# Ledger of designs, part 85: designed miniproteins, single chains, continued (3)

Each design is a single chain, and the fold is of that chain. pLDDT is the mean over its residues in the fold that is shown.

## One batch from the design tools (miniprotein)

Design m10951
Fold by ESMFold2-Fast:
Structure m10951 (fold): chain A 57 residues (1-57)
Amino acid sequence: SMLEEYQNILNEASKTSSNWEEFKKNVKKIDPERAEEIIKMIEKSAAAGREAARELA
């Protein structure tokens, strides 16, 4: 499923990245076709989540 593929990419990229710029590079390296969509999804989620995700920050 698409969600499962997204989770795998996120887990792999986050494990090998020290910051957001490296994360974006790794996501693009793993799956260039889906990378743009995944990155936009995270950015949208982060913007919405900044209101409620004060714990995480």
Scores: mean pLDDT 69

Design m10952
Fold by ESMFold2-Fast:
Structure m10952 (fold): chain A 66 residues (1-66)
Amino acid sequence: SMDTISKLVSERGPEIIEAAKTKGKEEAEKKAKELYDELVKAGVPEDDAKMYSKSLLTTALQVAKS
């Protein structure tokens, strides 16, 4: 459900942003892949899981470089 997506994104989002700021792009990408895997395991369709994890990664990288 959207509530499940929102919860996982809210829990993992700060970790991905922090990784982008302190460790760099590669670590942020690894954390985003972990979010993707968790979303798929939670029953989120793969296309949606990919979209949300990629969107969050993009936002994290923009925040880190802004």
Scores: mean pLDDT 82

Design m10953
Fold by ESMFold2-Fast:
Structure m10953 (fold): chain A 88 residues (1-88)
Amino acid sequence: MNEEEAKKYLKKAQEYVEKAKKAKTKEEMGELVSKALEYIQLVLNLGMKEYIPQLIELLRELKEKAKKLGDENTAEGLEEAIEYLESL
């Protein structure tokens, strides 16, 4: 049950990350990042620690896109999220 829910939320997080990578503005990217982070948090809430490396990879992809768009605040927030997951 929890593994099926985790895979569902992970797939949604991946979909929003792919949409964010196609964003042309900081505003559009920020909305998509927010949605991706919601689904990442849902995976974490299920306690499925085996998915943490995949979640870190998604956050790194979002951070690189934020840096490309010059959104330093979003990039810094994503780095803090990565450091938090690496501490688990």
Scores: mean pLDDT 84

Design m10954
Fold by ESMFold2-Fast:
Structure m10954 (fold): chain A 94 residues (1-94)
Amino acid sequence: MPSPEEAIATARIILQQIADEARRRGHDALADWILERGEALVAESADASAEEIWERLIETLDEIARRAREQGDDALAEYVEGVRRGLRANRERW
């Protein structure tokens, strides 16, 4: 299994990639919220296991997809849902 530090690093990369995609699509406020939530996730995860960090990341991805749909960007929501499915597949390899 990855260490908590590796899980945090991976979560940061994933959230940065989604924030960059949101910004490219013109959702600057959503991109800013994603990055702020990523920093909050890191702070909240100081004593968390890698599994707990992944669970928090999945919950964050679900919230991002919901917010993307609320903004009328179903394609961005589908992109985020694809990332979520990829994370679930990676968890099965731990």
Scores: mean pLDDT 82

Design m10955
Fold by ESMFold2-Fast:
Structure m10955 (fold): chain A 87 residues (1-87)
Amino acid sequence: DAKKALEIFKEAVKKGVVPDEESEKLLTPYLEKIEKELDEELKGMKSKEEIQKWVAEKLGTSVETVRKNPVEAWKELLLKKLEELAK
């Protein structure tokens, strides 16, 4: 479910990366851009396994690592994309 992946992404940012209200305002444009990128990249994915393989590839790790700690993997992916977009 692509919507669930996006929701986890948003919650990870709000809960772990930048909790302050002013900082959330600064992150809003990046969240929108991350959503668009995830929507595009996940559009063709039909299964949990495909999503896990995609995340593993983006993080340079194994599918097993993503399966063991999916929340951690999503946080790492979010931070990486957020850093890229902050430029």
Scores: mean pLDDT 63

Design m10956
Fold by ESMFold2-Fast:
Structure m10956 (fold): chain A 85 residues (1-85)
Amino acid sequence: MYSPEQLREALLRVTGGKDLEQALQRVRDLGLRSGLSQEEADEIVEEVREGIRSGDERLVLDALGRAGGQSVRDAFLRELEELSK
């Protein structure tokens, strides 16, 4: 299982965010650009935040997939794999 620190770092790398709040804001903006409502985008941000806090990789992946589709999920998984080496 990945640590909360690894999940956070992978999100920073995928989003280009300098900190967690900027990374979460970029996930929110991605969701909005992908056609999600403000309510759906806010829900996704909270699921990503909770997943990172709890070390729940599945919750983060599912939320990122809803925000930006398969390409964003794959990018996040690649960054996690790099951090595991």
Scores: mean pLDDT 87

Design m10957
Fold by ESMFold2-Fast:
Parts: C-alpha cells; sequence; structure tokens
Structure m10957 (fold): chain A 74 residues (1-74)
C-alpha cells in the first residue's frame, strides 16, 4: 500500500494536490483488489474532506461495480 501511505503523508503535510495525484496514480497502478479497495476508501474520504462528495460516491460506485463483476466471472 505504498501509494495509500504516501497520499496520507502528503495530506497530513497539507499538500492536498500531491495527495490527490498519488491517490489517482495508486488506483491506476494497484496490483491487487485489496490494494485498490484500500486506496478507493481513503481517496473517497479525502474527496469528502474537500467537499467533493459526488466524486467520492463515483469512485466508490465504480470500484464496487468492478469487484461485483470480477466475483461473478469466477
Amino acid sequence: TVYNNLALVYESLGRHDEAEKVYKKGLELASSDEEREKITHNFALFLRRQGRNDEAVDVEVQEGLRLIKEYLEK
């Protein structure tokens, strides 16, 4: 969870633009569903803290749909 931890560090330093870029990069480069889920959860919380609730919901819904499709295709 390197991207997740790095984004949280940037956020704790008040570097919100860098945190967002790291979350987005982490979602694109995540190597497992577990990693992707952790990044999705923390990114959605970050977006809500920024007042971007619609974007947070979109991120959560898209990841949920992906996991459901993967489960059904097993």
Scores: mean pLDDT 79

Design m10958
Fold by ESMFold2-Fast:
Structure m10958 (fold): chain A 71 residues (1-71)
Amino acid sequence: NVVEKVRKALEKALEATKPENKELMKKIAKEALEMALEGASKEELIEFLREEAKKHPELEESLKLAIEEIE
């Protein structure tokens, strides 16, 4: 189940995120989960998360964890 795999990956990313960055990470996680629920491919989800990591260097490590779990 792609949706469950994505949800678990995003939970792991949130746990790794510093408290001050959690609201931003939650926003990105919500968008990624909505994409997965709408049938987005694994490739589309990974591309989205990579672009978000590029925009938000403070989330790079957390988003890399999510990408690795989805791959």
Scores: mean pLDDT 84

Design m10959
Fold by ESMFold2-Fast:
Structure m10959 (fold): chain A 62 residues (1-62)
Amino acid sequence: MVDETVERLDRTADWLEAQGHPGAAARYREIAEEARRLSATLPQEQVVELALQRADGIDLDP
């Protein structure tokens, strides 16, 4: 579950970078990396929830 979420965030980051949103891409990559770290200490359900909440807060066009 966490691995699937991390892969999805990384793919979204790659796509955003290709579309000219490198800042948003960097934020998605940061969330993915944090999810990988937290998966060692927190339940997978909580890690996925936190990652998705943070991703939803990313502003592409400020």
Scores: mean pLDDT 76

Design m10960
Fold by ESMFold2-Fast:
Structure m10960 (fold): chain A 80 residues (1-80)
Amino acid sequence: SLELKLEALGRIQEIVAELLRTGDVEAAIARLLELAEELEPDDPEFAAALRETAEESRGKSIEEILRLLEEMLKRMLPAE
C-alpha cells in the first residue's frame, strides 16, 4: 500500500516537473487522470483523490495546481 503510494508520488513528481518545464496545464491534467485510472484497481481512494485534484486543476494557475496536489498528498500519504 505505502510502497504503491510512493511509486505514484514519483510519477506525480515527474508530471509536476513537466508542468513546470512546459506550462502545459492540459497535458498535466491528462497525465494525472491517466495515473488515477492506473491506480484505481489497487488504491481506489488514492485514485479518486487524484482524479478530483486533476478536475479541480482545470482553469487553475500552476501555483494553485501545485497547492491542490500538496494538499491531496498530505491527506493520502502518512505525515512523516
Scores: mean pLDDT 81

Design m10961
Fold by ESMFold2-Fast:
Structure m10961 (fold): chain A 81 residues (1-81)
Amino acid sequence: SLPDPEAIERFREAVKKLAEEEGISYEEALKRLQDPEFGERLLSHYLADEAGLTPEEREAILAGDGEVSTRAVKRLIEKEK
């Protein structure tokens, strides 16, 4: 499916907001996305916009599956280039 530019923009905003909340740089936030706990917090912002997650991914995140959260974030980063 064609990437949604609006979803990509919201993802960038979510990463920036989380970086500001944690007091780190955007680059450091991207590196921290390998941490499932950090990825879960990022996806909390991203889910508010319902951007690009499947129902199965959303359900797994609600169940506390940090590995699914990390994979979803990696997929979105790869889509961003």
Scores: mean pLDDT 59

Design m10962
Fold by ESMFold2-Fast:
Structure m10962 (fold): chain A 84 residues (1-84)
Amino acid sequence: SLSPEAQALVERAKKNYNKKEKKAIVPVGLSDGRPVSLETAKEIAKALKKMGVKKIEFEDLPGYASEKTREAVKKALEEAFKKS
């Protein structure tokens, strides 16, 4: 099962989901300015794959976490998404 944090981000991605192109936009960060954890990122990727999402884009939120942390989360999401 998804953690509550992963569930909230998956629901957010659903609101911006392009069904025709099977494309979702995933925010790299939380509404309170915290970065998405690596574990949560993997759960999100798995859930998006189950929905039939084929392509992801990232919404990079300036000022939330370090650039290194945001980049690491993006890479983890992309890798998990490809391997799911």
Scores: mean pLDDT 69

Design m10963
Fold by ESMFold2-Fast:
Structure m10963 (fold): chain A 111 residues (1-111)
Amino acid sequence: TAAAEGGRRAAEASLGEQGRRAAEGGEESDVSSASGTGGVGAGGGYAAYKYNLSSASESAAAAGGGAAGGASAGNRVVAAGGGEGAALAAERAGSREGEEGGRRAAEAGAA
């Protein structure tokens, strides 16, 4: 659960930066159908994906990061099966979502 929470924190930081830039630009790219999916949320993952390609020789991990929500998985997915292909990355992404669900259950059950 700590890994999943760390991933969420990284994604939130990316979205914060993306939201600031969207406010500056007025989200004109969204009107131009360039992103079309909501700009801020999609931009977070895209920004992490771009960053990973720039500084890492882990293109297989970058490809898998898309399935795991690249913004949060950029650093983590590099270590988590980046060399074996998208199928393994997708299975690990599923495990991360399971851990996120477990974290919410534990938080609700905490006294």
Scores: mean pLDDT 39

Design m10964
Fold by ESMFold2-Fast:
Structure m10964 (fold): chain A 61 residues (1-61)
Amino acid sequence: TEELAKVAEALRKHGPMTVDELVKATGLSRSTVEKAIDTLEKLGAVERVEVDGKTLYRIKK
């Protein structure tokens, strides 16, 4: 979907991002970003990483 493409592209361009950063970068609602991230993680395209107590999402190798 367009939402999945926008989230994946933002992560490709900016590197690891929080949900809040993805909302700002894509212009999508928080709930839409969260659903897109969940779908991308299930597809193996994105992974969740924890860095210094901060939850980030990034494109999976």
Scores: mean pLDDT 82

Design m10965
Fold by ESMFold2-Fast:
Structure m10965 (fold): chain A 97 residues (1-97)
Amino acid sequence: SLDRLNRVLDLLNEANKLLEERDRANRLRDNVRDAGDSVVDSLNENADDISPEARDAAIRRVTDLRDREVTRYTSLSDTLDRLARSKLDEANRLLSS
């Protein structure tokens, strides 16, 4: 029916938007990792400019923030991917029935 076709198209559009947001989350994850790694590298290269205690504290803070944000975006990406796959599975069931 036309109603079934419209439902399938809606599910495909919803899945596509979720996959686009997944890809955005993955890019943000990679950017946060790269930015954190660059800051750690800079702190190590300029070790003589600050006390060892201050450097180690800064590295721990940057690493903790990096890992927290990477975990956050990874979880978001996984959730968006799972939701998109659910929408695609529903669309496939409607087409196969």
Scores: mean pLDDT 90

Design m10966
Fold by ESMFold2-Fast:
Structure m10966 (fold): chain A 64 residues (1-64)
Amino acid sequence: MIKKRAEEIYKKYLEKVFGKNGKGPGLDLRDEKAFGMKIEDFIRVLFPHLDEEAVKAIAEIIKE
């Protein structure tokens, strides 16, 4: 269940940050050095209501 929920949140994150057409700045969320912060920290900023288990599950999907 957590993996499906994380995939839904990840898709919403992409739509929210890059728009429905994916025409954002071309950021690779898996490249934490280029992105400038840990993926988990970025997810916490966008979705502060998520528990740590959901945040880690989303980060694992992004890193896959």
Scores: mean pLDDT 60

Design m10967
Fold by ESMFold2-Fast:
Structure m10967 (fold): chain A 75 residues (1-75)
Amino acid sequence: MLSLVALQIRLVGLFFEAELLLRNHPDDPEAQRRARELLEEVRAEVERHREQLSPSMLASIEKRIAELEERLREA
């Protein structure tokens, strides 16, 4: 069982990697594809640990996913 803190650190790490890829390689299709894969990993982690996440935490995570997906659409 992952602690809630360990799960949060993992999710933050996945988001940071996706954001860093889009920031450093905005015009690279492979970086955009990798960023989408990282967002899929975030969704998988959320589903695996849904019972450990409050509704407000889920809403915050979904909002951050949507913001990064919007950036990917604009790229």
Scores: mean pLDDT 80

Design m10968
Fold by ESMFold2-Fast:
Structure m10968 (fold): chain A 86 residues (1-86)
Amino acid sequence: MEEKLRKAAELIDEAATLLERSGDFDAQVDASLVRMMVALALREKDPEKQRELLIEAARHTLEVAQRYGNDEAAKLAEEAIKLAEE
């Protein structure tokens, strides 16, 4: 896996962890979906498709973080998008 894609996946997982720590049940459900999206991307063997799936996961994570007002998770998701798009 490319170093930038690996770091993007790690940032998304950190954002999901922050959402889980919020104590909001709905945020925890959305964090589980985010983790599933990352797992799907990591299973992909085509590098281009893996990048596309990680960008999608990062963008979805950003939308979830913004919905729950989690500024730290939103920042991590934005950094993940930037890394995956490079």
Scores: mean pLDDT 84

Design m10969
Fold by ESMFold2-Fast:
Structure m10969 (fold): chain A 76 residues (1-76)
Amino acid sequence: GAEKAREGARSAASVAGGNKEMADLFGQGAYEGAKANDPLKAGWSAKEGFLQGGATIDEANSAGAAGAMAVREALK
């Protein structure tokens, strides 16, 4: 469920080079996206969090894709 999306998003943030605060933000976004059945919302939250944290556009896009995938997997 939603907690699995949170865990997946935290893992995705680590892969994309995010810090622990960014991982928490992505986890929260993924949790909310999973509750709304909206992987795109989770992906958007992950991308915006990385951009706000000073990541490159490529890093932010990678985090967004990974966040959306984490929610999709959690909704199975």
Scores: mean pLDDT 68

Design m10970
Fold by ESMFold2-Fast:
Structure m10970 (fold): chain A 91 residues (1-91)
Amino acid sequence: GKAKIKVKTEVLKDGQVKITVEVELESGEKKEFEKVTEGSDSIAGLYELLKKAVEYAKKEGETEIEVETEDKDAEETVKRLVEEVKKEVEE
């Protein structure tokens, strides 16, 4: 089946960033993962959340991942990270 991953980013006080990753399964069930990190660590935080999201989708039987973002620059980053995570999770 096909899972959808939606990434949301909110800039907080003092350069902190709140990252939310939502996984929607083919069944319509949703799971959300969230982390607050420093702006400079936002890519590492996003990677951790994407790994949890991909692992969750695979455990529920989903084999395909689609990425949804509102920002084109964020979309390219998220797509690259999802491909990297997929390789690790397939071990």
Scores: mean pLDDT 77

Design m10971
Fold by ESMFold2-Fast:
Structure m10971 (fold): chain A 69 residues (1-69)
Amino acid sequence: SERLERLLEAFEEIKKRIEKDKNPINVLMQLRIAEVTLRRFAQTASPEDRAILEEKLKELRELVNKKLE
């Protein structure tokens, strides 16, 4: 899916922003952007495409938890 590929690229950019930012508010805001993006995509996506993006969101949540510890 071309839409899925574009969103995976966007999630990779969000990951890089989270990794570089030291401000917990900014880090949580980047995670929120990813969550809202997934929610909108999930409305029209196949279950398979949704699962792939959900796995990437899970990776971002784990990164945020590790960074804020």
Scores: mean pLDDT 86

Design m10972
Fold by ESMFold2-Fast:
Structure m10972 (fold): chain A 61 residues (1-61)
Amino acid sequence: LKQMTPEELAKLAEQLGLEETAKLAREVDRLGQDPSLTPEQIERLRAQTEKVKKEIEKALK
């Protein structure tokens, strides 16, 4: 999971039926493509990506 992009995480979450997690992953992917992001926004996106990864890891157990 550490090497997965937000888009890959969104697809995996959809396959697992995690609709809310998939929505969050797609939001992170969309926002991460904005070249005008502030350092604060980048830190928020990292935190949201970690939430997505944790939810997927829980579902895979």
Scores: mean pLDDT 76

Design m10973
Fold by ESMFold2-Fast:
Structure m10973 (fold): chain A 81 residues (1-81)
Amino acid sequence: SSLESIRKKVIEKARELGLSEETALEILALGMLVRQELEDEGVKVTDEQLLKALIKALEEEARRPLSGRELKDLIRQTLLE
């Protein structure tokens, strides 16, 4: 499935950045929540756009730990670009 492909890529990118699988899955869950919120607001979010936003969130998390609020805000802003 497309979600399985996204999950695999998110976990692999987290590993490359020295982040845990748990952190990768938390960021994925937040990204899926933000996608649903935006789609409920009439904004279409593609799997490619979601993956790009998740990769950006992982890269910023690797620079410094982000709160769940900061991660959610970053993902939302990236999806609206």
Scores: mean pLDDT 88

Design m10974
Fold by ESMFold2-Fast:
Structure m10974 (fold): chain A 75 residues (1-75)
Amino acid sequence: MEEAERLIAEADRMEKLADFYEKQGNKEEAIKYYKLALETYRRAAELFRQSGNDELAEQVEKRAAEIEKKLKELE
């Protein structure tokens, strides 16, 4: 679970950085970091599912879906 937890922390940092760039009007950097956060959350969710922690996987997948929605709105 340490690996999945580290991926969540990493994705959270990327998402916050993407939010910062979006507020600055830098859509290119915002899209880049949202994509990185999305991919990292998806990997974390897969690790939770592999460990049988479906509830945590669902929470992470839900957050990933929110980022995917933001990306579609920016692109």
Scores: mean pLDDT 84

Design m10975
Fold by ESMFold2-Fast:
Parts: sequence; C-alpha cells; structure tokens
Structure m10975 (fold): chain A 67 residues (1-67)
Amino acid sequence: MESVEVIAKRLYIAEKTKNLELYKEVLDYIANHLPSPEDLERLRKEYEKIKNSNKTLQEIEDEIAAA
C-alpha cells in the first residue's frame, strides 16, 4: 500500500499535469483505502507541504520513485 505522503504527491502531480485518469485513480484509492478523518487530515497536511514546498514536478516524481 502507498504511504499517505506518496498518495498526496500523486494527487498533486495529477492536478498540476491535468491528468484526469490519474486524478480519478488517486481519488478512488483515497475513497476506498483512506476513509478515516485522521487519514484524510494527514493527506491534506502532506498535500499542503508539497504545494508550499516550491518543488518541481520532477523532484516530486523522483521522491515517489525513491519511496
């Protein structure tokens, strides 16, 4: 199973690249595997960290590959 950090990174990539298929797959994964409020709060915090990090899409993809 993907970590919450990896899921947040995939969501960010999907939104920034306008990849609707990836976006839907990530949202479906969140709905089916991360239904708790605590998991959703962690996902939001990780997403905000990525959004505010000023990292390039390539840097984020490299981090996913390393995880």
Scores: mean pLDDT 77

Design m10976
Fold by ESMFold2-Fast:
Order: structure tokens, then sequence, then C-alpha cells
Structure m10976 (fold): chain A 77 residues (1-77)
């Protein structure tokens, strides 16, 4: 959870690249390697990377990374 919190702090500071790295590392440390790879793809494809990173980070903090990824996929479809 610490990395997801750091990702939110980085988003608030305007450092989207650092926030992206923190959220991807959080998913990997949780054993969600495939979800981390999918999150990277979705964030990198998103027109609004800040919103994409924030969505994944809040999903991780709420214990629902799967729902956050589904929401990103819906926004990019």
Amino acid sequence: MELARKAIEAVKAGDVDTAREYVLKALEEMGLTEQAERARELIDAAPDKENAVATVAWGVLQGRPDQALAALEAMLA
C-alpha cells in the first residue's frame, strides 16, 4: 500500500512519471504481474496519463486493482 500512496502523492505534485513507476511497482509487489503489465499498456495509451495513473493508484488503495483496470479499458475503448 505504501507505493500506491506515494503514487497519489506524486500525482498531486504533478510528477506523473514517478507516480506511474510507483503504481506499477505496487502491483508487481502484490504479485499482480500481469495486471502491472496491463496497467502499463493502458496508462501509456491513455490521452490523460495523470488521470490513468490516479485511477490505478486509487484502485490499488481500495483493494480493487481489477476494477480500476476495467475502468481504464472502458475509457480507452
Scores: mean pLDDT 81

Design m10977
Fold by ESMFold2-Fast:
Structure m10977 (fold): chain A 85 residues (1-85)
Amino acid sequence: ATAGEATREAVAELERRFGPEKEVSAEEAAKAVRRGLLRAGASEEDAEKVAERVRKRALERGKDGKVTTGEAAEIAFEAVEEVLG
């Protein structure tokens, strides 16, 4: 899968599960992104690398370990570019 395809599926999974303006935990954001990447045809290794980066950044940028769905989408884009770009 391309980085663009992977990002699109990750964002779609986040929005489908949580809605566009909800607060999600770093762990839930990471799980949703991982699932989206696997649907896009990313390897398990790449999906895990992206998910771990999403979890770490969401913990760093979020309050009480939570980020908005929009923030999670931005973090997912950054992480996908670093692993698959």
Scores: mean pLDDT 81

Design m10978
Fold by ESMFold2-Fast:
Structure m10978 (fold): chain A 110 residues (1-110)
Amino acid sequence: MIKVRVELRYTKVTPDSIEVEVTITAEEDGELVVKLYVRPAGSGERRLVDEKTVKLKAGETKTLKFTIPVPPEYQGQTLELVVEVYRKNEDGSLELVARASAVVTVPPAP
């Protein structure tokens, strides 16, 4: 069973985009699928923004960079950023192994 730690932070916020770093540490060798979602804070609906696949060796740490485009309806709002990390099984199915979230307030459009 792959054990994974995940950390999510945002590095830059503008009305049009959010830059995010996802740091992943694996305790076992494996292929991981990293999915980044956004939603308005307190909303049950989330949008998949980007997906990356990474291969890690036991004890390896990788930092992935994402850029989230901010649609006009999210400008001026508080958003929750959610990263979910999945192990890819031999049959192609995905198993959720780690999750992290961060809350960010987006500036209003100029």
Scores: mean pLDDT 81

Design m10979
Fold by ESMFold2-Fast:
Structure m10979 (fold): chain A 69 residues (1-69)
Amino acid sequence: SEVEKAKRRVEMARGTLDAAERAYEQGLLTKEQLEEIKRMIIDDLEAFKKKSTDPEAQKLLDEEIERIR
């Protein structure tokens, strides 16, 4: 279902962001690099949302986009 696809996309985005935030805290990334990664994740989620026709899936993606912003 579109909702299950959205959930998997959100889980992948969270995993990527968590890894980037840990790397930032360890001094392996600059704040600018972390902000670039966040922007790329948001752009990816927004692109996925535009291809979805399910309002529940779109809502899940919107909630994650706002959480990352």
Scores: mean pLDDT 87

Design m10980
Fold by ESMFold2-Fast:
Structure m10980 (fold): chain A 81 residues (1-81)
Amino acid sequence: SLENRLFTLLLGAEIAVRQKKEDLAVKYLEEIKRLIPHMTKEQLELAKDYLKRIAELAKQHGLDNVAKKAEETIKLIEEKL
């Protein structure tokens, strides 16, 4: 399901951030962005909340570019809500 794929990508991005794998984290965030047009309102709200946590984790790990891309993805979600 889209929901299972979304959750897997969000978890993958979080794990990549914790492992400081910047390119992998960016790749997962780009995949999440491609899903945005197909998400329900509930899925958009879930993704937004999870991405806020990912952005904070990225900042804590010094991955400022990942944090910026997560924040850009949040903005796209908010424009659709």
Scores: mean pLDDT 87

Design m10981
Fold by ESMFold2-Fast:
Structure m10981 (fold): chain A 70 residues (1-70)
Amino acid sequence: SLPAPVPESERSPEFIEKLKKAIEYLKNNPEATVEEIMEKYGVSPLAILQAARILGLEKVVEEARKLLDK
């Protein structure tokens, strides 16, 4: 039961800027904690999961999935 699905608002420039900063941080620090990135840049674990999958950071993908399943 998911009452709040992800809308197609990914093209929002503000959201894209936050996501870009989070992606750059992940790219430079692949062992960074998902929660730390969420707090610093205000992005959801879903967004981090998608970015990590594109970058091939499987460890980050698994951590983000565990947070979503918790």
Scores: mean pLDDT 69

Design m10982
Fold by ESMFold2-Fast:
Structure m10982 (fold): chain A 56 residues (1-56)
Amino acid sequence: METVTFLVPEDVSREEIEAAVRELGGEVLGWVQYQGRWAVTVKVPADKVEELRARL
């Protein structure tokens, strides 16, 4: 598994992001508010990182 941080808009729900991460076999490790966005740190299978990036 890989640990990666994504910047997502504040207008997306945290529950929607968490659902997308879980669907790909990962977990959310934390949330930080950053410059009008959420910095979300997630742990996902290495082969799913690019698929998750495309969904965010």
Scores: mean pLDDT 79

Design m10983
Fold by ESMFold2-Fast:
Structure m10983 (fold): chain A 92 residues (1-92)
Amino acid sequence: SDLEKARQALAEGNYEEALSYYLKAMDKLHKQKKIDPEKLFELVKGIAEAYAKMGKKDEAIVLYRSAGIFFKNLGLEDYAEEAFAFAEKVKA
């Protein structure tokens, strides 16, 4: 699957390839009537890690903050809190 290919590329240090596969997995998730928050957060974490390792820390922070706002608006407070905490970890 695209997600398995993304994880493998990330583990091997192929960050641009990992990002490409994570974005393909995200596109498939957006086509679902109900978005699984666990799967969405897994993709967000993978994309943000790839960005951070490529030196794009600001992009990783923005992605986590956007995800936190999205989860908060859905009433998913635990996911929102975790996403905001990851943004602060990237900033440090």
Scores: mean pLDDT 86

Design m10984
Fold by ESMFold2-Fast:
Structure m10984 (fold): chain A 101 residues (1-101)
Amino acid sequence: MTVTLNPLLTKLLGVSTGTLRDVLRRLTEVITGEEIPEDYSSNEIFALLLQALQDRGLFDPEDGSRVDLRGTPLEELLGVSELDLRDGSVFRDMFARNLTL
């Protein structure tokens, strides 16, 4: 899937368009500061992204299944105030919709 990035993502990642998987990989690399292998699936990249969000305190570990994005740059970037981690397909779809702006 090819997506067009909003101005914030374009500035952050240095690209205005790309495949969803490539954009997710680049975003995860920026957030983690680590290189993501090219053979990683979108689901594996999302798992790394969610771990990086946890490591940065962007969700309550005791709530287990939800990420509170309120007041973070990711709220604006993803267009949502909360993410449900139990359904990776819903999370991926919400992320993909925001990247088409």
Scores: mean pLDDT 60

Design m10985
Fold by ESMFold2-Fast:
Structure m10985 (fold): chain A 86 residues (1-86)
Amino acid sequence: SEEAELVYERGLPALLEDALILAKEKGYSEEAARRAAEETARWMGENFPVWKAAGVSSEEFQRAAWERLEEALERAAEEIERKKLE
């Protein structure tokens, strides 16, 4: 939907900054950070209308997004390292 696209586009820059900081702290690549930020921004776009309609607070939604960013970063880092070994 149009709303999902806007949430994705507006959220991505901030998520990318956060992902790059986390990646640097954990010794992960910038590519892992970018993949994690894109995945999380997409999830936020898709889920924001649903969570808003369900009456979930902004704070709870942001917490869920942050947890997804951390999980996505770990998965992206593992996938990139696995591909380098092929």
Scores: mean pLDDT 80

Design m10986
Fold by ESMFold2-Fast:
Structure m10986 (fold): chain A 67 residues (1-67)
Amino acid sequence: TTAISGTLHVLADPTGVAAPGSVLTITSATQVGDTLLLTVVDADGRTLTLSLNTVTAENVQGLVTMD
């Protein structure tokens, strides 16, 4: 799995977990089959897990802005 780092700008609510326009810091990424599991921290320091179906680490890395 390709390492993912930086921040994720939420353009749409992909899982219902984070509001659009949120900035999330990615702390880990794990590919499990066709599902990418991201552990992220929001602006309030809350840890969230995002489950993205059919999204690879490479695809998510293309959506991440560096901090």
Scores: mean pLDDT 57

